# Designed miniproteins, single chains, continued (5): the designs that were tried, part 34

Each design is a single chain, and the fold is of that chain. pLDDT is the mean over its residues in the fold that is shown.

## One batch from the design tools (miniprotein)

Design m17225
Fold by ESMFold2-Fast:
Structure m17225 (fold): chain A 65 residues (1-65)
Amino acid sequence: MKEEELKKKIEEEIKESLLRMAEAIYKLELERLEKNGPEEEQEKKKEEIKKEKERIIKIIEEEYK
């Protein structure tokens, strides 16, 4: 196998793993908020969590372009 192909495959797997980790972290944060937060603050915090998730995903996608 060509070294270039192997490197590309590893980088793709790392990218996918990072994206899955980001999704898992934000899902966990949302679940914690729903169980422990007051309802009035939940909407604002959910928006913040979504914004951070989008930012992290964008960074990952740009790094592994």
Scores: mean pLDDT 76

Design m17226
Fold by ESMFold2-Fast:
Structure m17226 (fold): chain A 68 residues (1-68)
Amino acid sequence: KELVIKLEIKSTHTEEEREKLLEEIREKLRAAGLSEEQIEQVLAAADQHNEWMVSQGLESETLHIVVR
C-alpha cells in the first residue's frame, strides 16, 4: 500500500545531521520493502531537490516521499 514519508530538509544541516537523516530514510524505506537500488534512487532525487533549494536561497524544505 501507499507509504508517505514527510521530512524537513535544511540547507544548514551538518554532515553528521544529514547522514543521520539519510539513514532514517533508508531504514523506513527498507521496512516498507524497497530494494537498495530503489532506496538510492529516492535519495538521489532528494539530494537533487536539496541542491535546487540551496540554489534558490531557501533554508529549509519539506520533502514528501510517496511510495506506491
Scores: mean pLDDT 64

Design m17227
Fold by ESMFold2-Fast:
Structure m17227 (fold): chain A 81 residues (1-81)
Amino acid sequence: SREEILRLIGLILRAMGLLLDAERAIEQGDAEKAIEYAEEAIRVAREALELARRLGDEKLAKIAERYIEEAEKLIEEAKKL
C-alpha cells in the first residue's frame, strides 16, 4: 500500500540519518554516542529490511542490508577510539 511504501522510505531515511550521526560522533571522538547511533541504525534498518522483503522491494532491501553492514563497521571503528 502507499502507507507501507511511505513507512519503508521513512525507515530508510531514518537509518541513513543515524549512520551520519554515528560517523559524526566518531569524528568527534565520542565512542559512546557513535555506538548508540549505530545500534539504533541497525534496529531501524532491520525493520526496513523486513518491510522491504514483505513488499517485494529488493532494491530497498539491499539498501537496508548495506546500512546494517555500515553500522556494524562504525561500531567496530568506534571501539578502536
Scores: mean pLDDT 91

Design m17228
Fold by ESMFold2-Fast:
Order: structure tokens, then sequence, then C-alpha cells
Structure m17228 (fold): chain A 61 residues (1-61)
């Protein structure tokens, strides 16, 4: 689960950067906040949930 969390956090971060480059500033900012919370989280399941939320936000229109 820790490996899965790390992969999802990395994917979420990269997608947040992509959203920022496309001018989706609000989505990028929200995704970045969720990624920061995921990095601070010690529980792998919660970390995965936060990373998935960040990924979903970054991928939104």
Amino acid sequence: KEREAAILVTAAYLNAVGAELEGKTDAASQARKLVDEAIKEENPEKQIELARQALDVASAA
C-alpha cells in the first residue's frame, strides 16, 4: 500500500503541474493542497484517498 500511495502522490503532483501549465489555476491549487496533505499523512490508506482526490481535481475541466 505504501508503494501504491507513493505512485499516486507522484501522479497527482505531475497532473497538478500540468493543470497549472494549462491555466487551470484553481484546480492546480486545490490539487497541490491535497498532495501536501497526502505527503504529511502517515496512514497509507488515507494517503491514497488524498492522492486520488488530488488526481481527480487536477484532471477536472
Scores: mean pLDDT 77

Design m17229
Fold by ESMFold2-Fast:
Structure m17229 (fold): chain A 74 residues (1-74)
Amino acid sequence: ELLKRAQELFEKARELYEKGDLDGAKVLLTAGLSIRRSIREGKEKDALERAEKNREQTAAGLANYAKEKAARAA
């Protein structure tokens, strides 16, 4: 259910935006939009592969963002 995953990413992005975490919100929004684009292009096989890769990239991006934020706070 790629649409459900994109929706979850958008909801989490909105939550981060409400908390004032604009950089984190941008990471999640970009991942969600990428999934929706793949679905729209009718590339279901590619959409599945891109969704998995986007999930990995989003996790890595959030981890790097958290690390950089901690470094800036120190």
Scores: mean pLDDT 72

Design m17230
Fold by ESMFold2-Fast:
Order: C-alpha cells, then sequence, then structure tokens
Structure m17230 (fold): chain A 62 residues (1-62)
C-alpha cells in the first residue's frame, strides 16, 4: 500500500509538473516534499489516501 501510494504520487507530480514546465531538479524536490505530506495523510487514513490519489491520477490523465 505505501509503495503503491508513492508510485501514484510520482505519476501525479510528473503529469502536473509537465503541464507547468518545471525542471528535473524541481520535479525531484516536489516529489520529496509530496512524500512527506503523503506520509502524514497515510498515517491518518491510508485507504482513503490511496483512493483519492487514484481518482486524482485518472482525472489528470484525461
Amino acid sequence: MKEEIKELMKEIIKLHIEHVGWDEKAIKSAEEEAEKVLEENYKKDPKKTLEDLKKMLEQLKS
């Protein structure tokens, strides 16, 4: 579950940053910060966090 959430978040950040046009270095920094925020949300409700990320990824892909 935690690894699945991490992979989903990386995909979301990638898609979002490609739209904004950030550098590779900025992408890595955003991924690190997102992992910290995700870990906090995961501690509160891991299943809901996973579901929310999956829905967000699907919307961003469309």
Scores: mean pLDDT 70

Design m17231
Fold by ESMFold2-Fast:
Structure m17231 (fold): chain A 82 residues (1-82)
Amino acid sequence: MRAWAEEEKPRWEGFLAAVDAGVDALRAYLDEQGVPEELKEQAIRDVEDMRANADDPVVVVASRLRLIGLLTEWEIERRRAA
């Protein structure tokens, strides 16, 4: 588990940096990773919701966890298809 997490760490850190940098940076990052348009649109909506509710830590955390879960599930599906 930890060795797998270390291997994925640069991609994961890149993703989190893109989320923090904003919607345009996140869209560009997801495009480079080959994420489907539908999932990119869902991820962008979650980031927009997080930014619109920046003063509500519960909404921010919930939106961030949803975004992380969405991309983690996609990565698992991608690995199963390989």
Scores: mean pLDDT 69

Design m17232
Fold by ESMFold2-Fast:
Structure m17232 (fold): chain A 66 residues (1-66)
Amino acid sequence: VYDLIKEAYKKLDELVEKGLISEEEAIEIHDIIEKAFGKYLEGDEETARSLAEEAIKKLEELKKKA
């Protein structure tokens, strides 16, 4: 799960650095990743995984539009 959360952060950072995502979209996805990390720290690995996967899917959709 932690590796999945790290992957989401890395993908978000890459899209932001390349200017392929708006500031508003970046904030929304960052909020989802932060929630995933919070759930991971609480021991809720299932919810953490679900949220991290949601963030990654949204990042992949934004990459396709760019």
Scores: mean pLDDT 79

Design m17233
Fold by ESMFold2-Fast:
Structure m17233 (fold): chain A 60 residues (1-60)
Amino acid sequence: TSHTVELVHRALEPELVKAGLPPEEARRLAREVAERIAAGEPVDVDEVLERARRLAEERR
């Protein structure tokens, strides 16, 4: 994968954990998002983060 995709994955994983996702789920989702971006798919990373935060808040 490109350097940019790797950077996105590394940045996204800890943010998903901070949002309240379990570490394993956060890693899986971050990798999936990075792979979709690498494949040229239009992925809204901000939407992914907001959804994770909303879910974590509702489970609190």
Scores: mean pLDDT 74

Design m17234
Fold by ESMFold2-Fast:
Structure m17234 (fold): chain A 110 residues (1-110)
Amino acid sequence: EEEELELKALFYSGLLNWAIKQGDFEKAEYYAKLLEEILKKDPSFAQLYVSLARYYLAKGDYEKAVEYAKKAIEINPNSPTAWDVLAEAYEKLGKTEEAEKYRQKAEEIR
């Protein structure tokens, strides 16, 4: 059921964040893959796109971080975290003007 998928999404997102903080990218990849499987069942889970965007940002795949953050914003434009991740990814890509605009958007929503 939807409620069960949402609970799993929250738990795996938390485990993904913890693995990233530990520098354990093998576990981070494992949890990211589980989140991608949940997303195949319900592509409307905006928070999963945020979690995956943060994973790719931490992994150094800034282009994928931008892609997933934009998908999260398309579904839920009122997520400060999604705008923060987008700003960080653009900053890492050397697009400082866009990064500043997206960071300002995150602050306005807070």
Scores: mean pLDDT 82

Design m17235
Fold by ESMFold2-Fast:
Structure m17235 (fold): chain A 75 residues (1-75)
Amino acid sequence: MLEEQLREAERELASSELPRLARAARELLAALVAGDLAAAERAAAELVATAAEELPELAEQARATAEAALARARA
């Protein structure tokens, strides 16, 4: 489940001392749970940008997660 994946990612990122990435993942999850498309779009963009800056190895994973999240929010 996408929400579960984001929740797990947030936990792991927080444990790894990547608070900005953990925060971005949390904001995306909150927007999805709330059904707020505009917030989800902003949070998804922030997650992708932060991953590219702080952990480039996960940039593709973050992009795929953001795309899946936005597809759900738009449905």
Scores: mean pLDDT 74

Design m17236
Fold by ESMFold2-Fast:
Structure m17236 (fold): chain A 65 residues (1-65)
Amino acid sequence: MEEQIKLIEENFKKVMESIDKASKETLENIAKVARKAAEYYRSQGNTELAELLDKIAEEIEKALK
């Protein structure tokens, strides 16, 4: 239990160190996934969910400056 918490903390630290280098790439990938999901739900007739996903992608794109 204690060692598993330490492993999670160590991995989280490694991820945080990587975020400084790859934050834009990570955000861009999340935005792309949200856009693709929006297109899928729009094709299913779920316009409200598609618009929500487009808004999420737009907000992420804004965070990329």
Scores: mean pLDDT 74

Design m17237
Fold by ESMFold2-Fast:
Structure m17237 (fold): chain A 56 residues (1-56)
Amino acid sequence: GSLTPAQAEADALAVEVAKRLNKRIKELEKSGKVITQDEMDALSREAAAEAARRRA
């Protein structure tokens, strides 16, 4: 089926969140930092909030 504009925007938002989360994870790994599950959850929420704010 074809995506509606709203669904396409939601997919683009999800991709943006994933890219930002991956970038932060790679930066932390490159710095030698260990990420806990709680920190991963916090980073995911922060990335989602940032992406949502940019689209609001």
Scores: mean pLDDT 74

Design m17238
Fold by ESMFold2-Fast:
Structure m17238 (fold): chain A 76 residues (1-76)
Amino acid sequence: MLSEEEIKELEKEAKEKEEEGKKAFEEGKYEEAIKYYSEAEALYDKIWKSQPSEEAFQKLVDVSVNVLKAAVKLVT
């Protein structure tokens, strides 16, 4: 299991990736948005598996939905 300090570092990185993904999505850069959201998804998945909570799971779900939204925009 990850330490509390490691989890905080992962949360910071995940949030930064999520913010980059949102910026890319707003700019119509859907491939770039998918990349950043997917990186954030992997980080939130690692956090959830290390410290399972409803809050951690919700963050993972929210980012996963954003990946799907960006993917739909890319193919439409």
Scores: mean pLDDT 83

Design m17239
Fold by ESMFold2-Fast:
Structure m17239 (fold): chain A 62 residues (1-62)
Amino acid sequence: MEEIDTSKLSLEEIKKIIDEYAKQKGLTVGQKVALYLAASTGKSKIIKEGDKIEIKVDFSSI
C-alpha cells in the first residue's frame, strides 16, 4: 500500500490517476469532476495497492 500526496503532483498527473480510478470504479462525470476539485485543493489522498487505486477526500478540518 502506497499513499500519494496529491498536493505534490501536477494537475496532469492527478488527472491520469483519477481517470484510471474512474475506469476501475465506473465513476460518473460528476464524480470525476468532484475528485479533480478535491485534488486541486490538496484535500485528497491517493492510495495505491498493486494495480488498484483508491482515492479519499480528507475533510479532517471543517
Scores: mean pLDDT 68

Design m17240
Fold by ESMFold2-Fast:
Parts: sequence; C-alpha cells; structure tokens
Structure m17240 (fold): chain A 77 residues (1-77)
Amino acid sequence: EKEKAAEEIEAEAKKSSGNTRFQLQQAAKLVRRLIEEGASPEEIADKLRQQARVTGRISEEASRVLEAAAEKLRAAA
C-alpha cells in the first residue's frame, strides 16, 4: 500500500515535465524515506498533504497528484 503510493507518484512524474516532474520526484523520495523510517499510512498521507500545500505554489497539477495519493492512503488505513 505505502510502496504503491510511491510507485504511483513516480509514474505520474514520468508522464510530466518541468516543475511538476521535479516536485513529484521529490515527493516520491519523501514517501520512500518515510517507509524506511517505519511511518504508518496515515503519517505518510499527512506528510503528502503538507507537501501538496507547498507544491501548489509551484505546480497545481503536482499538488493534485499528491492530494489524491494522500486520500488513497487514508482510505487504505
């Protein structure tokens, strides 16, 4: 479930370019780091929502991807 969230963000990054791609790549790295640290799906979802707020100032598209990923993680928890 957590691994799938990282994979989905990475897949969206590959379909995007510029600032959107960069922001999604950074978010995927954040998710993978949190998984290694033993974070719960709820904790990862909260961190993704925080990141989406920052990312929205740079890329609205990237922010939407991160919010969707956070919602899926909360639903799976």
Scores: mean pLDDT 82

Design m17241
Fold by ESMFold2-Fast:
Parts: sequence; C-alpha cells; structure tokens
Structure m17241 (fold): chain A 88 residues (1-88)
Amino acid sequence: MKKKVRLVIEADESVSFLKEGDEVIVKHGDKEYKGVVAEVLSDKTIVLEIEVDEEDLPNLPKPGDKVEIITKDGKVIKGTVLGVRVLK
C-alpha cells in the first residue's frame, strides 16, 4: 500500500514558478518518488506531497538530507529537506 508523505524542502534556487498541483519527481540517492507541489511557502521553500510504498517508509529522506526535485519539463532543482510528515 502507498502512503502520502509531505516533504518541506529548502531549494538552492527559486521555486516560485511552481504552482500547487504541479507534477514533480523527488530523487533521493537511488530512489525516485512521484509527487505533486502541495504548497509554495516562499521563493526557496516548497512543500511536496510524494507517494511512498509502506516498505520504504524507514528509508524516507530525513531533515538535513539532500534531494533533487525534477519538474515535468525536466528541470532539476537541488534542495535540502527541512521536514517530513507521513499523512494518515
């Protein structure tokens, strides 16, 4: 079963061009998570909602981890995880 997980990410560049509902892929090491933009909090702070298999929950990105956000247009944005929340 897949769980929804919210990631708060501080991006290395502007994310203000992204909108709620935009499709993204979050890459962390060798793992890729499909997700959407949940909220843009500031020019460089974004909340993403990703889908994660329950078996992969222990291996989720942690605060301080580096991730890449890949947009639908193939743009790669590097960032740092600030927070992680598993949704009910």
Scores: mean pLDDT 83

Design m17242
Fold by ESMFold2-Fast:
Structure m17242 (fold): chain A 59 residues (1-59)
Amino acid sequence: SSDIARLIGEILRIIGDIIDLELEYERVKDTDPEKAREIQKKIRELQDRLKQLMDQLKS
């Protein structure tokens, strides 16, 4: 269905966003600890959203 295709598209986009944030984290983790913490918060938020979407796909 169109709903499944949309969910898969959103999942793939979130995975890409997490990868980009992980790369940004590696660049700043030793020089800007405050920014590193904010990036980690964003990664956790995206990981939680990813889990929610994957749970929807299984239901």
Scores: mean pLDDT 86

Design m17243
Fold by ESMFold2-Fast:
Structure m17243 (fold): chain A 60 residues (1-60)
Amino acid sequence: SVDEQLEALRKALELLRRGDLTPEEIAKAVGFDSVEEFEEFLRKAAGMTLEELRERIRAA
């Protein structure tokens, strides 16, 4: 559902902001089997790649 997708995105952004987890660990924590599936989800939910999101979080 949309609510489940929003919760997954929120948790992923929190984990990305922490900066202490690998992409694989974040993907698994939010319920994806692979980084590739997680990246596809981020592109659809946020319109960005994992790398682009991580760069923006670091710059902020």
Scores: mean pLDDT 77

Design m17244
Fold by ESMFold2-Fast:
Structure m17244 (fold): chain A 60 residues (1-60)
Amino acid sequence: GPEEARRRLEEAEREAVRAVALGDREKASQYLRIAADHARELGDEEGAARMEAGADRVAS
């Protein structure tokens, strides 16, 4: 349900933060893109756009 989708979104964001802390920018970018996909499934277009921008920034 929507609550489970939101939980998975938040978990992907937390994993992205952990990956950044570990210096794994590629993993961080991947997790942020996964989070963006979940945000789109929830109808959060603005959140998805922010997560994609974040993925681009951490990959660079």
Scores: mean pLDDT 84

Design m17245
Fold by ESMFold2-Fast:
Structure m17245 (fold): chain A 65 residues (1-65)
Amino acid sequence: VTKETALSIYAVGEGIETGEAFEVKFEGDKAVIYVRDVTPAKRAAVARIKEYAESLGLEVEVVEL
């Protein structure tokens, strides 16, 4: 499993647990996490996704839509 695939699966899992959808796009070694209408639950989930991505050695950017 690639780092990109692992992160995508993790983000989907967080979305299922929180009832939210998170979109992740990759730009080389950078993962861009997109989130709309940030709630406390979404903010916590984004923080966990970011921590996991950084643990995989990816640079992380969060974009609010």
Scores: mean pLDDT 74

Design m17246
Fold by ESMFold2-Fast:
Structure m17246 (fold): chain A 89 residues (1-89)
Amino acid sequence: SKAERGIRLGREGIEDGRRAIELAENAKTLSQAIAAALLGVGAEFMGEKAIRLGKESGDEEAIRLGREAIRLGREGVRLALEALKRVSW
């Protein structure tokens, strides 16, 4: 169902967002910082899709998980940009 797909995307987005944050905080190379940024952007995309599916199906859990995925993804991107500055100097 749309609700089940939304919940799955929200959970996957949360996991990728958490991974993006961890990778960004520990980034030592340009490649690692870029990978963190891509994971963060992917988490935001999955979160936005989860919110859309949740709204279409009336599933509040899918919306909640999607919002959390966007929050974590954005933090991952922010930290990845800081990591890029660290590894580029």
Scores: mean pLDDT 90

Design m17247
Fold by ESMFold2-Fast:
Structure m17247 (fold): chain A 63 residues (1-63)
Amino acid sequence: ELEMRILKLLKEKGKLSVAELAKELGVSPATVSRHLRELEKKGLVKKEDGKYVLTVEGRKLAE
């Protein structure tokens, strides 16, 4: 699942932009942005300094 891959990449690398996630996952920036928006609504990721990081809840799921 793409959302779980996003969470695991953010756990592994800490802080990633939409472009960095798109490159790592092999998908379009628009696809990544849509999934990040859903993850942010769920409280699993947050935007920080123009990049995305895991919340405490996101880190639990990425285990």
Scores: mean pLDDT 83

Design m17248
Fold by ESMFold2-Fast:
Structure m17248 (fold): chain A 69 residues (1-69)
Amino acid sequence: GEKTLEKTKEAIDALLAGDTEKALELAKESGNEEVEKLIREAVEALKAGDFESAVRYAAEALKVAEEIA
């Protein structure tokens, strides 16, 4: 619910700031395995220089969190 959405938004903010470690920790705190997986995929895409895929995975994580809230 609410905590999952809040933590997912914080994880995406950290990801966009380039703080991949914080993004992964916040995604884990969300308590949702799909959100954790999607943020992890976004981090790997960002490390590979694929910003388009990173943004897509982050958007999917946000959608999952919003549907649960």
Scores: mean pLDDT 84

Design m17249
Fold by ESMFold2-Fast:
Structure m17249 (fold): chain A 68 residues (1-68)
Amino acid sequence: SGREALREFAEWAKSDPNLEVRMVGDDVLELKAKGDGYLSLIGFALRAMGEPVLEARLEGDTLTLRAR
């Protein structure tokens, strides 16, 4: 399910010191790049594009993942 996928992404992102991780309700995860964290952000965006239960939007230094 999309919510399970978001939970896994949140756990992976929380372990990355270059990302700020924020849950917005139960169905939206926001990841923001800190300092040189932009490559980490791109990596998460690419992985999310391969996940059919997630919608991904990358805007500037912020990646928003939404459960479908």
Scores: mean pLDDT 83

Design m17250
Fold by ESMFold2-Fast:
Structure m17250 (fold): chain A 56 residues (1-56)
Amino acid sequence: PSEEELERATRAGARAALAALEAGASQDVHQDAGLKAMAEVLGISVEEARALARAG
């Protein structure tokens, strides 16, 4: 993905994670919500989003 797409995905992930945290979700659920939002923005799987986040 482009740098702009990564920035949009990161913002979407942060927003989804914050919403989950405010709803009282655990840290694991909070992280999964963020990764799912990033995956949806990028059009990839959650597993691919997780690998991409780890790679840089």
Scores: mean pLDDT 76

Design m17251
Fold by ESMFold2-Fast:
Structure m17251 (fold): chain A 88 residues (1-88)
Amino acid sequence: RALELLREAARLAEEVAEKVARLALEEGASLEEIEEAVRELAERADELLREARELIEREGMSEEQARLAREAEAAVARAAAAVAEAEA
């Protein structure tokens, strides 16, 4: 179950980053509107990542879980940075 949470968190985080990046290429578009639209997805991705990490910490961690946890954590961090940049 932890692997499923990690994959979903990474997927949502990547979706957020793609939406923010796409809007940045459209100079006339409202970054604030896109940020508002992706905020919920970014928060959900972070929540799933936290749940997965707590499960892994209690049960122990396989190499596959460790790799996916790093990938999901990096994806969530990238999404959070993209949202923060859009807000600024």
Scores: mean pLDDT 68

Design m17252
Fold by ESMFold2-Fast:
Structure m17252 (fold): chain A 62 residues (1-62)
Amino acid sequence: LSREQQVILDLIRKELEELVAQGLISEEDLERAVREATRLLEQGKVEEAGRLVRELYEKATK
């Protein structure tokens, strides 16, 4: 990952850790989402990585 992609991934992980702390998602959900976001970022699919995180957030908060 580039430095910019690593920063994005770190922000994603931090947001998902907040959802785990609130009991809204599991640690397994976090690791799966981070793995998928990493894969998307490696492919240059920054918008899809953001969408993945947004969908998980919306699912967890509904």
Scores: mean pLDDT 79

Design m17253
Fold by ESMFold2-Fast:
Structure m17253 (fold): chain A 77 residues (1-77)
Amino acid sequence: MPEIEEILKKLEETEDPEEAKELGEKLLELTDDQAVFDKALKILEKKYEETGDKRFLEVKLEFEIEWGMRLIERAIS
Protein backbone atom coordinates (compact mmCIF):
# COMPACT_ATOMS: atom_id res chain seq x y z
CA MET A 1 0.00 0.00 0.00
CA PRO A 2 1.71 3.24 -1.19
CA GLU A 3 0.14 5.22 1.68
CA ILE A 4 1.84 3.00 4.30
CA GLU A 5 5.24 3.35 2.58
CA GLU A 6 4.76 7.16 2.38
CA ILE A 7 3.98 7.33 6.14
CA LEU A 8 7.03 5.17 6.96
CA LYS A 9 9.21 7.47 4.81
CA LYS A 10 7.84 10.56 6.63
CA LEU A 11 8.53 8.82 9.94
CA GLU A 12 12.17 8.27 8.85
CA GLU A 13 12.47 11.96 7.82
CA THR A 14 10.75 13.69 10.77
CA GLU A 15 12.68 15.27 13.67
CA ASP A 16 9.43 16.14 15.53
CA PRO A 17 8.16 13.61 18.13
CA GLU A 18 4.59 14.98 17.79
CA GLU A 19 4.65 14.36 14.01
CA ALA A 20 6.09 10.86 14.68
CA LYS A 21 3.16 10.18 17.07
CA GLU A 22 0.61 11.34 14.44
CA LEU A 23 2.27 9.18 11.75
CA GLY A 24 2.24 6.16 14.10
CA GLU A 25 -1.48 6.68 14.80
CA LYS A 26 -2.15 6.78 11.02
CA LEU A 27 -0.22 3.50 10.57
CA LEU A 28 -2.35 1.83 13.27
CA GLU A 29 -5.52 2.95 11.42
CA LEU A 30 -4.31 1.60 8.04
CA THR A 31 -2.69 -1.75 8.88
CA ASP A 32 -2.38 -4.66 11.32
CA ASP A 33 0.75 -6.01 9.54
CA GLN A 34 3.39 -7.04 12.11
CA ALA A 35 6.22 -6.33 9.61
CA VAL A 36 5.07 -2.70 9.19
CA PHE A 37 4.81 -2.34 13.00
CA ASP A 38 8.33 -3.77 13.48
CA LYS A 39 9.72 -1.38 10.82
CA ALA A 40 8.07 1.63 12.54
CA LEU A 41 9.54 0.61 15.93
CA LYS A 42 13.06 0.41 14.42
CA ILE A 43 12.62 3.86 12.86
CA LEU A 44 11.53 5.38 16.21
CA GLU A 45 14.46 3.74 18.03
CA LYS A 46 16.89 5.10 15.40
CA LYS A 47 15.33 8.58 15.77
CA TYR A 48 16.12 8.47 19.50
CA GLU A 49 19.72 7.37 18.73
CA GLU A 50 20.11 10.22 16.18
CA THR A 51 18.40 13.03 18.17
CA GLY A 52 18.88 12.04 21.83
CA ASP A 53 15.26 13.16 22.35
CA LYS A 54 13.61 10.75 24.81
CA ARG A 55 10.18 11.75 23.44
CA PHE A 56 10.87 9.41 20.49
CA LEU A 57 11.20 6.57 23.05
CA GLU A 58 7.91 7.71 24.63
CA VAL A 59 6.26 7.64 21.16
CA LYS A 60 7.73 4.14 20.60
CA LEU A 61 6.38 2.91 23.96
CA GLU A 62 2.88 4.35 23.30
CA PHE A 63 2.93 2.82 19.80
CA GLU A 64 3.85 -0.61 21.27
CA ILE A 65 1.11 -0.36 23.94
CA GLU A 66 -1.56 0.72 21.42
CA TRP A 67 -0.54 -2.06 18.99
CA GLY A 68 -0.67 -4.67 21.78
CA MET A 69 -4.08 -3.42 22.96
CA ARG A 70 -5.44 -3.57 19.39
CA LEU A 71 -4.19 -7.18 19.00
CA ILE A 72 -5.82 -8.22 22.32
CA GLU A 73 -9.08 -6.43 21.36
CA ARG A 74 -9.19 -8.25 17.99
CA ALA A 75 -8.46 -11.61 19.69
CA ILE A 76 -11.25 -11.29 22.32
CA SER A 77 -13.92 -9.36 20.33
Scores: mean pLDDT 81

Design m17254
Fold by ESMFold2-Fast:
Structure m17254 (fold): chain A 92 residues (1-92)
Amino acid sequence: KEEAEKEVEKLGEQAEEALKQGDVRTALELLLEAAKLAAENFEGSVKLEAQAAAEIAAAILEVIERLGEYDEAAAAEAAKATHAALQAKLAA
């Protein structure tokens, strides 16, 4: 397996742990890093899904930074989208 795949799995596990602790922002930041890494190193539909997930996660993080507050549901939705894109690669 590629080194990038191993790193994506590691970041995904760390994000899942953060979500279990209720730290949605940290989970989203970790998933954004994983999605960017996947988008750079994977091909086909997985790359496109990872790119879309990274864009959504980045947009929500930007809103959080600019306003100092966020809608938890929107942040959770971005985290789910990013996680789903990564899981699709792991399952395939």
Scores: mean pLDDT 66

Design m17255
Fold by ESMFold2-Fast:
Structure m17255 (fold): chain A 62 residues (1-62)
Amino acid sequence: AVAMAAELLGLPRERAERAARAAEELIKQGASKDEIVERLVELGVPREVAERIAEAALRYAA
């Protein structure tokens, strides 16, 4: 799950769940990886972590 990947990257569980939910909603709307990354950065996720979360979310949406 996307939340589990975020947790492995050192995010607290609650923040990982929020980030995963935001990524999943953006994917449902047809958002690109770059759009997902920017949204996660706005939510306070470091860019490197946001990129990995976006990659995981897109893999699970395929």
Scores: mean pLDDT 73

Design m17256
Fold by ESMFold2-Fast:
Structure m17256 (fold): chain A 60 residues (1-60)
Amino acid sequence: SNEEIWARVREIAREARSRREYLERLKEFYREAKERGLISEEEYEKIVKQLEGELEDLER
């Protein structure tokens, strides 16, 4: 459910020690959420593209 997704995202945000760790953990979480059927393939692709863009910006 959306509530389950939001709760996990908030937990990751609270526990992450850096912006990079936050983004990496979000990528892994959304991959698992897609595999569990909590989000669609299309939603997953859009989210991962955004997160990968943020990670690339951190490498510069």
Scores: mean pLDDT 81

Design m17257
Fold by ESMFold2-Fast:
Structure m17257 (fold): chain A 68 residues (1-68)
Amino acid sequence: VEEAVKTLREDVEELKKNADEYSAEELEKAAERAEGLAELAKKAGKEELAKAYKEAAEVLRELAAEKK
């Protein structure tokens, strides 16, 4: 779980660095997917992973909003 959280955070940092390469729609779709994964992680009892996915979704939504 810790490894998955670390990988997810690294992926989010990479997305932030290259955010201008993505459309607002792509970032919104990524945020929706991350929110879905957060719900699945929460149901599986992986609270730290669920929190990491939710944080990723919030970052993606903020990046998408900046493009609109």
Scores: mean pLDDT 77

Design m17258
Fold by ESMFold2-Fast:
Order: structure tokens, then C-alpha cells, then sequence
Structure m17258 (fold): chain A 76 residues (1-76)
């Protein structure tokens, strides 16, 4: 169901937004933890977010890394 996918994406995005208050390292740790979640839809959203964080973290501000992670989770 598309609604279940939307809910999973929103939950991952919300947890990443909260984690980002602790900085990029906490954002990455939270994304990695969610990538191990028992729900495959949560894992997919988290893996997409983690992939995007890894692409931008070395050339971006913490705010840019946070936004990229949230956008990737919501688009998963």
C-alpha cells in the first residue's frame, strides 16, 4: 500500500530531523540504525537517506547534509 510506504518515509524523515540536532555524526548513526529496522519500508527509506548523506557530507554543511537525508527518505 502506498500509504504504508508514505508513513514509513515520514517516520524515517522525522527521526532523522530529530537526530540532526546532535550533528552529522548522530544523523549518520540514526540512519544506519534505521537501515537495520525490521520493517523493510523503513530500511529502504533509511538506506536512501544514508546513501545521500555519504555523497554530500564531505562537501556540505551540516544543514545541507540534514536536508539531503530528509529529502532522500521522503523520496524513497
Amino acid sequence: DELEREIARALVAMQLAVASKGGVDELIETARRLAEHPDPLVREAARKALEQIEKVKDGSTPEEARQAAIDAALAA
Scores: mean pLDDT 79

Design m17259
Fold by ESMFold2-Fast:
Structure m17259 (fold): chain A 66 residues (1-66)
Amino acid sequence: MEEAVKLMEEGARLAKEGRYEEAAKKFREASRIAQQAGDDATAQLAEKEAERAEKLYKEQLEREKK
């Protein structure tokens, strides 16, 4: 559980810094660890945050190509 929480905090920090690709990676790792530990609530939250970060990363790439 502590491991998944740390990955969630790391992902949130990276997202705050605009590093959405790395944030998505951390949230995906958190979701996997939480799921393996039977923490469905944390796993679902981490998966949702990963999807949000992936969407923001795609939007960022589209803006940066200009």
Scores: mean pLDDT 81

Design m17260
Fold by ESMFold2-Fast:
Structure m17260 (fold): chain A 57 residues (1-57)
Amino acid sequence: SSLEKGIELLEEDVRIAEEQLKAFEADPSTPEYVLLLVRAALNSSKALLEEKKKKLE
């Protein structure tokens, strides 16, 4: 279904965002505010993913 495909795409986006956050956390030149913004964006994407998954129930 279109919902299942959307979930797969969101899961991939979350995975990419988690790798990006990991890279920023490993870089000592990354300002703290950038880490806060990236974490907030990742949390938002994870919340959307959970909402979409609940619609399959």
Scores: mean pLDDT 83

Design m17261
Fold by ESMFold2-Fast:
Structure m17261 (fold): chain A 66 residues (1-66)
Amino acid sequence: LEEVINKIKEAIASGELKPGEKYSVSELAKMLGVSQSTVSKALKILEKEKIVSYDKKTKKYVVNEQ
C-alpha cells in the first residue's frame, strides 16, 4: 500500500499524472502495474490528504493543484 501511495505521488511530481486530469482506478492500476484494490485504497488515503478528489460524475479521481 505505502509503495503504491509513493508511486502515485512520484507520478504527480514527475508530471506523468497532471493536475486537473482525471484517472480511473483501472487506468492507474494498469499504468502502475498494481492491483485495482491496492490503487483504490491508496487513492482513498490521498483523497483524505487532499492530493486527489473523486469526481462522482465521471467516476474518476482528479489530481488536485499542488
Scores: mean pLDDT 78

Design m17262
Fold by ESMFold2-Fast:
Structure m17262 (fold): chain A 68 residues (1-68)
Amino acid sequence: MEAIKEALKYLAEGLKENGIDADVEELNISPEEAIELLRLIAEDAEAAGDLKSAEALREAAKLLEEKS
């Protein structure tokens, strides 16, 4: 599932920006969980003033939901 892998990459980058280096390659995560995590990372990006990243993350969550 390409969309889920893309979502996990966004999660990994968001966590890394917050000083957390998470190994998401071994995660077996549901599409619903991936969508929820993308939304959480988007809120963090918005709080940091990165509105473009927040919008991109929310768009990724929406695309993943449409494919689910």
Scores: mean pLDDT 66

Design m17263
Fold by ESMFold2-Fast:
Structure m17263 (fold): chain A 68 residues (1-68)
Amino acid sequence: ALSEEELAERVERTAAAVREALANNDRVAVLVGIAELERLKEEAERQGFEEVARRAAEEIERARAALA
């Protein structure tokens, strides 16, 4: 299982990749990144890492809003 630190790092890296994909109008890359953030959020929730889960949820919401 991923540690809290590893999950936090992966959330931030994935969020950065999603922001880059949005800047490039790469819709497929944005959707792939959102799916990864959702997976990381679910793992953080299962392990009780509330802050990491909250961060992932915020980035998912921002990305979805940008695609709307």
Scores: mean pLDDT 87

